# Designed miniproteins, single chains: the designs that were tried, part 50

Each design is a single chain, and the fold is of that chain. pLDDT is the mean over its residues in the fold that is shown.

## One batch from the design tools (miniprotein)

Design m1831
Fold by ESMFold2-Fast:
Structure m1831 (fold): chain A 74 residues (1-74)
Amino acid sequence: HMEPLRIVVTDDMTPEELDAAADRLIEAIKAGVENVELEFRLDPSNPEAQARVSRLLDRISQAYLEREREKAAA
């Protein structure tokens, strides 16, 4: 049993902090962790905040797709 990995995304996070959070999540996904919790605390009227969420989700989605692709190819 693996403990759930929890990540909180806020407007105050730097791009470096977002990348570090994404890296941590991607490593957990590659290790087979299924219990991942994401919380978004962003101003929806802020286009920059929306761009940050999109970037993080793209990286996470890519990691999941690569994992599923490996399973299908094996």
Scores: mean pLDDT 72

Design m1832
Fold by ESMFold2-Fast:
Structure m1832 (fold): chain A 67 residues (1-67)
Amino acid sequence: MTKLTDAEVKRALAAIYDGLAKVFEKQGKYDEAIELYRKASELYREAGDTEFAEEMQKNAEELEKKK
């Protein structure tokens, strides 16, 4: 049976948001992509994955410049 910690759940959810944000980014849906990158960044930070959190934040900032 699968036992997941809160941090493991947050990492999995952050990875889903990251993947979905990249799909919206490629479609030119920058507002949706920015929201998803910000959600992924927060979840990675709460999970202790600060490097991934910083990467997600940078991706959101780059897309904000394209609006």
Scores: mean pLDDT 82

Design m1833
Fold by ESMFold2-Fast:
Structure m1833 (fold): chain A 82 residues (1-82)
Amino acid sequence: DEHLEKGKEYFEKGEYGKAVEEYEKALEENPDNAEAYRNLGKVFYELGLYEHAIRYYDKALELNPDNEEAKKNLAKAKEKLA
């Protein structure tokens, strides 16, 4: 997905707003894109918005329950709110 890859590029540059825009476009094309939800979770985690990060990781795991990276990142985000 072109938008998914652009989102990752913006994320690596710290351009989180543009990363969100690209990941949202990926979800417009495929609402069941678990990777886009995982990457949105990562963006909000980096922004310190842990409740938002948890929400996106939960959605990613709803779509792909066996994703170990999403499970690990969800646990880390929950620890920040503990």
Scores: mean pLDDT 88

Design m1834
Fold by ESMFold2-Fast:
Structure m1834 (fold): chain A 68 residues (1-68)
Amino acid sequence: SKEEFYKELMREVKAALDAVDAGDWAAFDEHRARIRELMEKHQMSPEAQAAVERYLDGLRADAAARAA
């Protein structure tokens, strides 16, 4: 169902955020890959997928800027 998809997507997004807070970029990349698989499996629009990817790229860029 769309509700179960949303629940799974939000679990993976939360796990990715937890990985960012921990500085664990290997875990972040693993959860990002699962997010991509979920978006593809459930045929999200290219525009919605791009919005999620931009959000995740922003998290990595912000962390890199803080480390500089």
Scores: mean pLDDT 84

Design m1835
Fold by ESMFold2-Fast:
Structure m1835 (fold): chain A 81 residues (1-81)
Amino acid sequence: SLEEAKKLLEEAKKHLDNGDYQRAVELFEKAIELDPNLPEAYKLLAEAYRHLGENSKATKYEGIAKYLSEGKEIPDFLKEI
């Protein structure tokens, strides 16, 4: 549900703030599974991946967050990863 997605998003933010980047990734991914139209979740997932050195994944999720924030469709090349 949207409420469950928001709760996961807030929990993930706490882990991100505390430097628990792996746990933050897991929780942001769960939030996105419940509500794929959460640009903030993609943006923060990208930040967590940057901290983990996963720059390619970070760039992908930064792109998704930007398209969703602008009300644009996600390009097909970003959907396949």
Scores: mean pLDDT 82

Design m1836
Fold by ESMFold2-Fast:
Structure m1836 (fold): chain A 74 residues (1-74)
Amino acid sequence: MAAEEAQKAKERVRKLGKEFDEALEYALKNGSKEDALKVLDTGIFLADQAAKDPAAKEEAEELKKKAEEAKKKI
């Protein structure tokens, strides 16, 4: 039961990561630099919120780091 809850929490963060990657790719290809920055800021915010769950903290911090690294490149 606890392991299933932890797995679901990690899957939520992985889903956020995929949605983030798709949204960022779309914004970079079809939107402005400002649109890409908004996607990155939203991704960082959502990852920070997800990191408050101890079960998802490591994966959420990894997603946040990925978004912060991407923000440095634009």
Scores: mean pLDDT 79

Design m1837
Fold by ESMFold2-Fast:
Structure m1837 (fold): chain A 63 residues (1-63)
Amino acid sequence: GDEALRRLGERVASSEEVEREELIRGLEEAGFSGEKAREVLDELGAGERVSRAQASAVFNRLS
């Protein structure tokens, strides 16, 4: 729920980049679909590492 989403946001904010699979796992812990998160990351052109800006865009699209 909300607590997992809050912790994921803090983790992303404290790092310039996160690993794609780590971000997907964190989103799943927050209650989002990992499959949908992967689709959004592919639309954003994210590779194995995801920038803070790309991670923020994923949050906005999944919410």
Scores: mean pLDDT 76

Design m1838
Fold by ESMFold2-Fast:
Structure m1838 (fold): chain A 61 residues (1-61)
Amino acid sequence: SIEDEVEAVLKEVEELLKKGDFEGANKLLGDASRKLIEQGRYDALQKLKAGYLDLLSALQS
């Protein structure tokens, strides 16, 4: 499902952020966001953005 795809992207982004690979994380997010926009999957896009903000907040802790 598209939700499973979003969760998979967020898991990979989390791993990249934990390794300090911000360039890789941003590229993956950009590609995923563009695909969701092209598919009109607005709810999935919001879930991706919310998950990313949660990961950034956790990193700041």
Scores: mean pLDDT 82

Design m1839
Fold by ESMFold2-Fast:
Structure m1839 (fold): chain A 62 residues (1-62)
Amino acid sequence: MEEEKKKELEKKVRELLKLAGLTEEEIKEALEILWKQIEENKTDLDELIEMLEYILEEIKEL
């Protein structure tokens, strides 16, 4: 379901932003902006999830 993809994306974004040193409130605000941009631009969630997964794996292997 689309909701499962949204949860996966949110999890990946939260992990990335925590690594960047953002607070929970800043992460929440950034997620609201991200969701608005995804809806306005009809961004492919699968492609975005794959990109974020790749970035997170690269960062974790450092």
Scores: mean pLDDT 74

Design m1840
Fold by ESMFold2-Fast:
Structure m1840 (fold): chain A 72 residues (1-72)
Amino acid sequence: DQIQQLKQQIAALEAEIERLKKELADLEKALAGQANPSVKDINTLIGIKLQIIGLEFDLDQLKQQLATLQSA
């Protein structure tokens, strides 16, 4: 069932996004106490943010596919 497979993919992607958001929040909290965060820490923070954006884009595409299949 294509609809069930898409729902499983959506659920897995949502779980990964939530995990990354928790990692981002923990890193932001760790850096909030620093006057001059290292370039490495800043690059890690940016990397996680970009990864979340990419996964949220993929999630939106899968949700659009699911909506199309349910409307057909």
Scores: mean pLDDT 85

Design m1841
Fold by ESMFold2-Fast:
Structure m1841 (fold): chain A 70 residues (1-70)
Amino acid sequence: SLGEEGLRLALRLYEEAVRLAEEGRLEEARRALAEGERIWAEMLSRHAIPEELRAEYEAARERARAAIAA
C-alpha cells in the first residue's frame, strides 16, 4: 500500500542519512534526514502505526541524527 511504501521510504532515507554522514556528505545527509522525517510525520498523522515499527523507525532516526552530529 502507499502507506507501507511511505514508511519503507522513510526508513531508507534515515539509513541513507547515516551513510552520507559517515562519508562526510553532511548537507546531503541533512536533506535525507529532513525528507525522512517529513514522510514519517505524514504517516503518523494518517495511520495507526504498530509500536514495534514505531520503535524501529525511532531508532533509525536517532542513528541518523547522531551520525550527522558526530
Scores: mean pLDDT 81

Design m1842
Fold by ESMFold2-Fast:
Structure m1842 (fold): chain A 81 residues (1-81)
Amino acid sequence: MVTVRVRVTFADPAGVAPAVEALFAAARAAGATSVEGTRLTETAAEFVAEFPSREAAERFAAAARDAALAAGATSVEVEIE
């Protein structure tokens, strides 16, 4: 299993919920077997997703950055283990 952690920060708290939904959809589309989302503050959230392959994890990592930026994220950090 390969784990991807995504941390996103927003200037506008209204952007957090749409980004959460988009990240969940992107993770499922990439073949995630498990996805956990945690809201850290009004303007920050962390996502941890598990994938059956590195290729699936890399596909999600790319989609996650694009989805977060489209939702108005000011900072996106992605880590693949």
Scores: mean pLDDT 81

Design m1843
Fold by ESMFold2-Fast:
Structure m1843 (fold): chain A 59 residues (1-59)
Amino acid sequence: MEAEKKLTEFFRELAKNNKPLTIEEAIELLEELKKLAEELNDEKTKKLLDELIESLKEG
């Protein structure tokens, strides 16, 4: 529950972020979220974050 709440809030903050992020910074944040998703045992979120990270690395 605690990790789940933190993950949700962190994701919401990213979605509402008004500051421009570099690709490197975005990847770092997504890696942190992926780690939290793994701790939550949230396979779906982990998969989604993995796809986003790969897309950013390609572009």
Scores: mean pLDDT 70

Design m1844
Fold by ESMFold2-Fast:
Structure m1844 (fold): chain A 96 residues (1-96)
Amino acid sequence: SSHSVEKVLEKLEKEYPEERFLIYIQIGAYYYVLQKDEEKAREYFRKAGFNDEEIEKLKEYLENERTKEALELILERLKRLGAPKELIEKIEEELK
């Protein structure tokens, strides 16, 4: 359903604030890819800390199935937020 995933992620955000960045990215991707709601996708990508230029690049990468470029942008943002090394390493493995 259109909000079942978002409701679960909202609860996780409240209980696990350190995962907030990833939760916002997942919600944004859900709205953009599955719901075709660009406005809502942009709101959540901004909450994840992407600026407007980064959001436009992320949209292009998602639309053209450029997974590597999307992951690289996400990785740079996680590094700027001081995300755990384990999380950074997992994303770097996906880029191989």
Scores: mean pLDDT 69

Design m1845
Fold by ESMFold2-Fast:
Structure m1845 (fold): chain A 59 residues (1-59)
Amino acid sequence: SKEEAIKEIKELFDKYYEETGNLYEAAVRALKEGRKKYGDLLTPEELARIVMEKVLEKK
């Protein structure tokens, strides 16, 4: 579902941020993997917004 896709994108960001310690790297990886897995459910704009919200939460 779209809600599960959003949750997974947020979890991917958290995973990559914990692994790298870098907000930019976490954002790039989450966007790439999210687009690959959920491009049918989420627009590029929705993916970018979800990842940006996570970046802003960490700053």
Scores: mean pLDDT 83

Design m1846
Fold by ESMFold2-Fast:
Structure m1846 (fold): chain A 87 residues (1-87)
Amino acid sequence: SRAELLAEARRLLEKAEELLKEGKYKEAAELALEAVRKLLEAATDKDVILRAIATILRVNGLLLLGEYEKAAKVGLEGARELLARLE
């Protein structure tokens, strides 16, 4: 259900924030990316879908470039914004 997807995204986001505080940027980025994917599955609004896709592309691009801290921060910010819009 949508509620289950949002709950999973919140759990992933909380873990990603903990990893970011520990300086585990790549792991934080990967969990934030998984959270955004769950939020994309929950999304029905075109603007939310577009924002989720844009965040996924940006985070994946930063991960490919080895920019792990930036990937984690972009992913976490994107996931938070998407959660706020899906409330």
Scores: mean pLDDT 89

Design m1847
Fold by ESMFold2-Fast:
Structure m1847 (fold): chain A 94 residues (1-94)
Amino acid sequence: KKEELRKKIHELRRQIGEALDAGDVETAIKLLDELKKTVLEYLSNPETKKAVEGTIEDMKKAVEKGDFRTASILLVALDLLVVAGEVEEWLAEK
């Protein structure tokens, strides 16, 4: 159900933020992989899915380099992509 996926995305986003604040590279990468899988299942638009995949890939690269500032900025960009995907779904269902 979409509501369950949405709840999981919010929880993963919170945990990723905490891992980035803690500088926990291993946990951040693991959570980013889980978030990618969950968001791609949640969204239907192929273009938005591709943008999400690219953003998560860039976040993983930033985390691997210890650039937690860039990773945190990209996490905000990812939040906006998910909201845009939700709006697209809502408009299509109306």
Scores: mean pLDDT 83

Design m1848
Fold by ESMFold2-Fast:
Structure m1848 (fold): chain A 95 residues (1-95)
Amino acid sequence: MEKLETEMRLGVAEVAVAVALVLLKKEQDEKMLEEIARLAERAAEIVRESGAPLAEEAVELLEKAAEAARKGDVEKAKEYLKKALEVISESIELL
């Protein structure tokens, strides 16, 4: 029962990260980069609250992605978001 709630929370975070990655494929203005940063931060909060395996690692990557996006470092933001997505997926498989 507890595992299902954690899995659902991680699924929501995974969708948020996937949306942020799709937005990074478009031409980025300051507003879009701030929206990407907010999506990464919201995903980090959900992962942190989930108590899942690897949550700390995923949160660190998502916070780095938000910082990179705000600095206009699109390539670093993309790298951290992709790594966070992999860690979230691995965390779900460990449940």
Scores: mean pLDDT 83

Design m1849
Fold by ESMFold2-Fast:
Structure m1849 (fold): chain A 58 residues (1-58)
Amino acid sequence: MIEELRKEARELGEKFRELSEQMAKSSPEEQEKLGKEAQEVLDRYHEVKRKIEELEAS
């Protein structure tokens, strides 16, 4: 369980990095779309990190 969440956190972090790099190379219109995706990825990353912390505290 917790190992799966840690793996998801790593994958989300990597995806956020890739989206940030793509945004730097993109048009303003694409930057807005990628920015929304990056926001969603970051929100999920924080949620997963909180769940890991809760499970470790249990």
Scores: mean pLDDT 81

Design m1850
Fold by ESMFold2-Fast:
Structure m1850 (fold): chain A 59 residues (1-59)
Amino acid sequence: SSSEEQVRRYTEQAVELARRGDWRGALEYFRKAIEAAKDDQELRDEAVKRVTEALIEAG
């Protein structure tokens, strides 16, 4: 699978966990998304944006 596909999947999991109030799970999958993005700044920024928005909605 492409790094982009992996980042998307991990980000989607982090967002879902954040919406459920599972902060620990959200951070774990967010970390995996950032690792999968490596040095791709656009993929990292997308993951940060989506997870942050989900956390703000949940809080």
Scores: mean pLDDT 84

Design m1851
Fold by ESMFold2-Fast:
Structure m1851 (fold): chain A 54 residues (1-54)
Amino acid sequence: SPEELLEKAREAILKGNYREAANLASQAMKHLPLEKVREAIDEARKELIEKKKA
């Protein structure tokens, strides 16, 4: 499902695999609005930054 693609994209960001994240996000964008995809990516990036501060 498109939601599963977004979840995999978030996982890829957390692992630092930005190429895989971009590919998965592009696939999700075929089925979901760009705004939803951007929100998911931004959330994962914020989580990564917070983990670096902790």
Scores: mean pLDDT 77

Design m1852
Fold by ESMFold2-Fast:
Structure m1852 (fold): chain A 76 residues (1-76)
Amino acid sequence: SKLKEGEELRKKGEEYFKKGDYKKAAELYEESGKLYLEAGDNQKAASSYGLAGTAADLAGDEKLAKELFEKAGKLG
């Protein structure tokens, strides 16, 4: 299911985040958010987009971080 796929990607994103690979973490969290959104779970999608925004900010991509935080804010 898309919910299960979203959860697996969120978990992988968390592992990359803990390793300090913020660029990869942002990509995985954003993909997780997209899958949760497709599954109709707006709360989990908002949470994953927020984590993606934080990771993008830590990776130095301020523009992507802003876009991801805006996506999270519209859903939660």
Scores: mean pLDDT 90

Design m1853
Fold by ESMFold2-Fast:
Structure m1853 (fold): chain A 97 residues (1-97)
Amino acid sequence: SADNIFNQAINYLNQANSFLKQKNYNSFFSNLTTALLLISENYRNFTTDQKKELISKLESLNVLMENNEADVPTELEGQFHLYKLKTQDLITVLKES
């Protein structure tokens, strides 16, 4: 169900947030990738309130990414920047849907 997918996406976003705070970049990317895919494939089935909650969580995560960008290892800078852009793009999609 859409509610099940929404709850999974929220859980993956919360995990991504926690792993980024721990500077566990591999787990951060894994959880964020799954969250972004679940949201991008299912956003049309989410309620207005679910979309607002996802936007809030993604905006909070984007702020956390900005605050951590200087600490990211050089070899991961490109991947981190790409995921920041993907997060920003998804926020725009959700706001326009």
Scores: mean pLDDT 92

Design m1854
Fold by ESMFold2-Fast:
Structure m1854 (fold): chain A 98 residues (1-98)
Amino acid sequence: SEEQEKVRRLIALILDAIGLELEAEELIKKAEKSTDPEEKKKLLEKAIEKLKKAIELLKEAIKLAEELNRESLVERLKKRLEELEEKLKELEKKLASL
């Protein structure tokens, strides 16, 4: 059904967003351990790109969850979006200070 297809797309978007967030966290950890300013900058830039993509996918997931009337899921995804947007803002500040 159309609803089943939307559910499959929703799950895929959430999983992809989680994957990108985990990749960004790994890059951040590598940047924090690096003593090379140039390497640190490149790792943070890559982490920022991954978080921006995760945020876009999460926004799409929220829209689909709203269309499916999954109110509890919408609230959880919106909270996660706010957390990712704050993390992105903090990383951009760290990059600017390098």
Scores: mean pLDDT 90

Design m1855
Fold by ESMFold2-Fast:
Structure m1855 (fold): chain A 60 residues (1-60)
Amino acid sequence: MERLRELEQKAIEAAKQKDLEKAEDLILEIADLLLEAGVPSREVAERVGELRMKAYEAAK
């Protein structure tokens, strides 16, 4: 779980720096880790959507 938290923080920081490409890559890495951990795809999709919205809002 610590790795997931680090990736989430890095994604938001990248978005704050206007590096949306890096933020998106990190969000996709989070999605892959959640799927590998057995989290249902629907919950992963919702979390990815939440992270994307948070990242794009942080970039404004």
Scores: mean pLDDT 80

Design m1856
Fold by ESMFold2-Fast:
Structure m1856 (fold): chain A 60 residues (1-60)
Amino acid sequence: SEIEEKLKKLKERAEELLNEYNAILEDPSATEKEKEEAKAKFEAEYEKLAKEVDELEKKY
Protein backbone atom coordinates (compact mmCIF):
# COMPACT_ATOMS: atom_id res chain seq x y z
CA SER A 1 0.00 0.00 0.00
CA GLU A 2 2.68 2.52 1.00
CA ILE A 3 4.82 1.56 -2.01
CA GLU A 4 1.83 1.79 -4.37
CA GLU A 5 1.04 5.25 -2.97
CA LYS A 6 4.62 6.45 -3.51
CA LEU A 7 4.70 5.04 -7.06
CA LYS A 8 1.44 6.80 -7.92
CA LYS A 9 2.82 10.10 -6.62
CA LEU A 10 6.03 9.68 -8.65
CA LYS A 11 4.00 8.88 -11.78
CA GLU A 12 1.89 12.02 -11.31
CA ARG A 13 5.05 14.14 -10.97
CA ALA A 14 6.50 12.56 -14.11
CA GLU A 15 3.31 13.37 -16.02
CA GLU A 16 3.46 17.00 -14.85
CA LEU A 17 7.07 17.28 -16.02
CA LEU A 18 6.17 15.75 -19.39
CA ASN A 19 3.24 18.17 -19.80
CA GLU A 20 5.50 21.18 -19.13
CA TYR A 21 8.09 19.88 -21.59
CA ASN A 22 5.47 19.18 -24.27
CA ALA A 23 4.02 22.69 -23.86
CA ILE A 24 7.42 24.12 -24.85
CA LEU A 25 7.83 21.64 -27.73
CA GLU A 26 4.34 22.48 -29.06
CA ASP A 27 5.17 26.21 -29.13
CA PRO A 28 6.31 26.87 -32.74
CA SER A 29 7.81 30.20 -31.58
CA ALA A 30 10.09 28.58 -29.00
CA THR A 31 13.77 28.69 -29.94
CA GLU A 32 15.86 25.54 -30.28
CA LYS A 33 17.93 26.72 -27.30
CA GLU A 34 14.80 27.01 -25.15
CA LYS A 35 13.74 23.52 -26.25
CA GLU A 36 17.22 22.13 -25.45
CA GLU A 37 17.15 23.73 -21.99
CA ALA A 38 13.65 22.35 -21.39
CA LYS A 39 14.81 18.89 -22.51
CA ALA A 40 17.86 18.98 -20.23
CA LYS A 41 15.73 20.04 -17.25
CA PHE A 42 13.08 17.43 -18.04
CA GLU A 43 15.67 14.65 -18.41
CA ALA A 44 17.41 15.58 -15.14
CA GLU A 45 14.15 15.69 -13.15
CA TYR A 46 12.79 12.56 -14.84
CA GLU A 47 16.03 10.65 -14.16
CA LYS A 48 15.75 11.67 -10.50
CA LEU A 49 12.19 10.30 -10.36
CA ALA A 50 13.28 7.12 -12.18
CA LYS A 51 16.00 6.56 -9.56
CA GLU A 52 13.42 6.94 -6.78
CA VAL A 53 11.22 4.35 -8.51
CA ASP A 54 14.20 1.99 -8.93
CA GLU A 55 15.22 2.38 -5.27
CA LEU A 56 11.64 1.69 -4.20
CA GLU A 57 11.45 -1.47 -6.35
CA LYS A 58 14.91 -2.60 -5.21
CA LYS A 59 13.78 -2.47 -1.57
CA TYR A 60 10.87 -4.72 -2.51
Scores: mean pLDDT 81

Design m1857
Fold by ESMFold2-Fast:
Structure m1857 (fold): chain A 77 residues (1-77)
Amino acid sequence: MKTVNATVSKTGNTKITGAGELGVKPGQDVYVNGKLVGQVTYVVGDTAYVALNERLKAGTYNARIGDVDVTLNVTDG
């Protein structure tokens, strides 16, 4: 399982680094611990930007982005 890193900004925008290597695309759903938490808005290079419907707390989670299972390390930005 690939580990990807997420940084949550003060405005609620979340960037995930390493996601481009996983073939992540705009419009894909993001699940954390089996719960739908947001959607990929765009991808630039190896970074995916996600609009979250709720703020993610810092920590390590089991996540799914589209069809890809990842370990998601979340940090406050």
Scores: mean pLDDT 78

Design m1858
Fold by ESMFold2-Fast:
Order: structure tokens, then sequence, then C-alpha cells
Structure m1858 (fold): chain A 64 residues (1-64)
């Protein structure tokens, strides 16, 4: 489910230590966000995906 996919990404983000891991998480989160918006998913799930993207981008910026 979308909720299970989001939970996996949130856990992956907490455990990510490398740029490569963060880039994979960012790509997956962006794909899920696009799909969630197209399918009219609950706003709570859309907000969680946006938060994952923002946190991943911030972590990437700190490594570069």
Amino acid sequence: SLEEDIERLEKALENATTLTQLLVILDEARRLLKRAEEEGAPEELIERLREIIERAEKKIAELE
C-alpha cells in the first residue's frame, strides 16, 4: 500500500548515511508523490511524502 511504501521510505531515510542512499530515497519519494497526487491520496500521506523529500534534500545538501 502507499502507506506501507511511505513507512519504508521514512525508515530508510533515518538509516541513510551515504549520498547514493539519499538519492535513491529522493527518487522513490518523488515518484510516489506524483502517483499519490494523480490518484487523489489523503492529504496526510501527501504531506508525509513532501516531508521525506525535504529531509532528503537537506541531508544531500549537507553532504555536498
Scores: mean pLDDT 86

Design m1859
Fold by ESMFold2-Fast:
Structure m1859 (fold): chain A 66 residues (1-66)
Amino acid sequence: DEDIIEALVKLGIPEEEARELVKIAKEVEKETGKPVSLGDIVDAYRESKGDLEKVRELLRERALSL
């Protein structure tokens, strides 16, 4: 968890948002049974323009497509 948060912060995402992104990713993994990669999180965050609810939608869509 902390390693992924640290990686997101190093990519320019604020720590508070990075923690929430990891939480969302874990919830999506639990819901879908599919893994969410660091790349998936970064791509969803960029596409959402920082909208965390949109990140959740994008991660679910990608997980279901795997």
Scores: mean pLDDT 80

Design m1860
Fold by ESMFold2-Fast:
Structure m1860 (fold): chain A 63 residues (1-63)
Amino acid sequence: LEEVRRRIAEETGVSQAHISRLFTDEELEEIRRRVEANPAFGPATAAVAVLRSRGRDVALLDE
């Protein structure tokens, strides 16, 4: 899950600490599985999709 946090942080430009506060381990595992199933989807896109599926504001990725 550390690699997933790092990749989301790299793509979104927010800190890994912010990603750790924003997503649970379950949500990060869902992001990892989505990227693994479709690498073209990308970690940032998968993170946005997970936020939307959980009813959370995607602006939370803007640190």
Scores: mean pLDDT 73

Design m1861
Fold by ESMFold2-Fast:
Structure m1861 (fold): chain A 106 residues (1-106)
Amino acid sequence: HSTLEKLEEALKKHSDIPPSHISAFHLEVLKLLGKITPEELEQLERLYKEELTPEQIEIIKKSAEKIAELYKEMEENKDDKEKSLELAKKITEVEIETIEELSKLK
């Protein structure tokens, strides 16, 4: 739970990041995992066109790609509880790094 506490603190510290930036990040992960709905894909395309700079989009895409790779590795290791917990921790660490990096561009 220490990693979740760090995520909560990062979100509080960088609460000035628009919710649209976090939404775009989550939607990009869903897109890369093949779990995005047509409505969610349309929302992501709108966010990229209207609310995000090219630099912010690059950060989101790069971080989402890392998270998608970690989720795929977690699915491959779903019977290994320790490995799954370690991968979940790494996912949260990438989310924290993404929040911090997006905050620097504001």
Scores: mean pLDDT 79

Design m1862
Fold by ESMFold2-Fast:
Structure m1862 (fold): chain A 73 residues (1-73)
Amino acid sequence: MEKITISDEDGVEKTVELEDALEKYKKELEEKAKKNIKNLTEKEKEELIKEMLEAFEEQLKEAVEELKKKEKE
C-alpha cells in the first residue's frame, strides 16, 4: 500500500492510493486520446493510447520516487 498526493487537472491536491491514482489517470488519458486524435486510424489510436499510458506510468513512477526522496530527507 502506497499513498501519494496528486494535483488534479484543476489544481486540487488529493491523497490517494497509488493504484487508484493510476487507474483514474489511465481512464482520463484514454478519453483525452479518443477526443484529440480523431485524425488517426483505429490502429494508430490504439498504439498511441498504449504509448501514452506507458509514458504516464513511467512519469508517475518517477514522481513517486522523487516524493519519497524528499520525504526521506
Scores: mean pLDDT 66

Design m1863
Fold by ESMFold2-Fast:
Structure m1863 (fold): chain A 56 residues (1-56)
Amino acid sequence: GSAAARAAAEAAGVDGRAGEAAGVLGSNGKSPQTAARIAGISPEAARAIGEAARAA
């Protein structure tokens, strides 16, 4: 969920808005690379945020 995505973003040092966007993209099945490009964050951060969003 969005709360898990935000927590993962904070842990990764990513802006909360970008983290929430990456979480939404990850839960919609977008690749970490695509989510990272759209949200303006690293692919590693996008993967961690997407995994956290799916797990919650």
Scores: mean pLDDT 75

Design m1864
Fold by ESMFold2-Fast:
Structure m1864 (fold): chain A 90 residues (1-90)
Amino acid sequence: KLEEKIAEYRALSKSADPAVAAEALTNLAKLLLEQGKYDEAIEAAQRALELDPDNADAYRVLASAYLAQGKLEKAREYAELARRLERAAA
């Protein structure tokens, strides 16, 4: 179930298409966050943002992971960035 999806997104994160790779990294980050693997989720989300800097979902993962780690200031900053990007995209 969950591990199969993680393996799939890890493979897709190596795609030659940067849009496919960015989406895969964002989905990987979400699944790692769900597993409580906060440092790995942060790493995957940051890599997604390197490929797609306006990725609101990746900022949401960063906010949630930092919140779970008790890093409240970083969590608030990334949550606000995600909200602003979602507002701009709507």
Scores: mean pLDDT 85

Design m1865
Fold by ESMFold2-Fast:
Structure m1865 (fold): chain A 100 residues (1-100)
Amino acid sequence: AEKVEELVYRLAKAALENDKEEILKLAREAGFEEFELELIASLPSAEYAAVFAILLLQRRYTGRTLSEEELKKRVEELSKLPLEKVRELITEFLEAREKE
C-alpha cells in the first residue's frame, strides 16, 4: 500500500509539471506491461496519462483485472473527459497524501 501511495503522488505531480515522459517512466518502473504503456502514451496530455496510470495501479492492488479491450475502452472514455475534470482527479490524488 505504502509504495502505491508514493507512486500515485509522483504520477499526479508529474501531471502538474506537464511531464508525460516521467509518467511513462514511472509506469514502466512500476512493472506496467508494454500494451498498458502504449495506451498511456496514446492519451492526449500528461494529466490524462497520469489519471489512467493511477487507475490501472489502483486496480492491480484491488485484484481487479481488466482485459486489453476493456482498457482500450477506458482510454477512450477518459480522453473524452474535459481537462478540468481530469485536473480535479489529480488534485484529489495529491490531497489524499496531504492528509497523512
Scores: mean pLDDT 75

Design m1866
Fold by ESMFold2-Fast:
Structure m1866 (fold): chain A 79 residues (1-79)
Amino acid sequence: AKKHYEEGLKLYEQGRYEEAVEQFKKAIEADPNFAEAWYNLGLAYAKLGRNEEAIEAFQKALSLDPNYLKAAEELNKLL
């Protein structure tokens, strides 16, 4: 989980958003309750204009951590 999550962050920093999505998905496959991975998956989807998938990912992050203010802020931008 952590290794894929860290690779996803690196790819996101490089603007490689499609590849970042794949790494965040692998992190979530290993740990479905990884709120930070769901949040960053949402950010990567939003950068790709995949807004419906971004909304779903941010909602999942908030369901796992209701105090995840960054996820709530990003969700509000898309609604």
Scores: mean pLDDT 86

Design m1867
Fold by ESMFold2-Fast:
Structure m1867 (fold): chain A 60 residues (1-60)
Amino acid sequence: SDAEAVRERAAQAAQQAVDMGNTELALELSRAGQLVAKDPEAGERAVEEGIARLERLIAE
């Protein structure tokens, strides 16, 4: 389902953040994924925001 796909993306992004040594971002992405199950709209936005931040860090 859409919620499962968003949670999977959050988990993958959190793992990438861990690999980069960014524990704070990894924790935020993990929590965003959990939020998707309880509040899909807020959770999806949090995941998208976290991924955008991760992508910015990778590009720099």
Scores: mean pLDDT 84

Design m1868
Fold by ESMFold2-Fast:
Structure m1868 (fold): chain A 57 residues (1-57)
Amino acid sequence: ETKIVIVEGPNVEEAAKKLREAGYSAVIAGDKVGVATNDVEKVRQLAEEAGAKATEI
């Protein structure tokens, strides 16, 4: 099932870069990044490694 994860906070640009390098579709919307994925835990891990916050919606 495809879910949406919102990435925000510090280092959002680095988080977006890591997510795109890993093959995820990271879409920039203002100061936040939206990611559509079937693997929420991996997206959250990559965002947290970059120093950003990830929330499933």
Scores: mean pLDDT 80

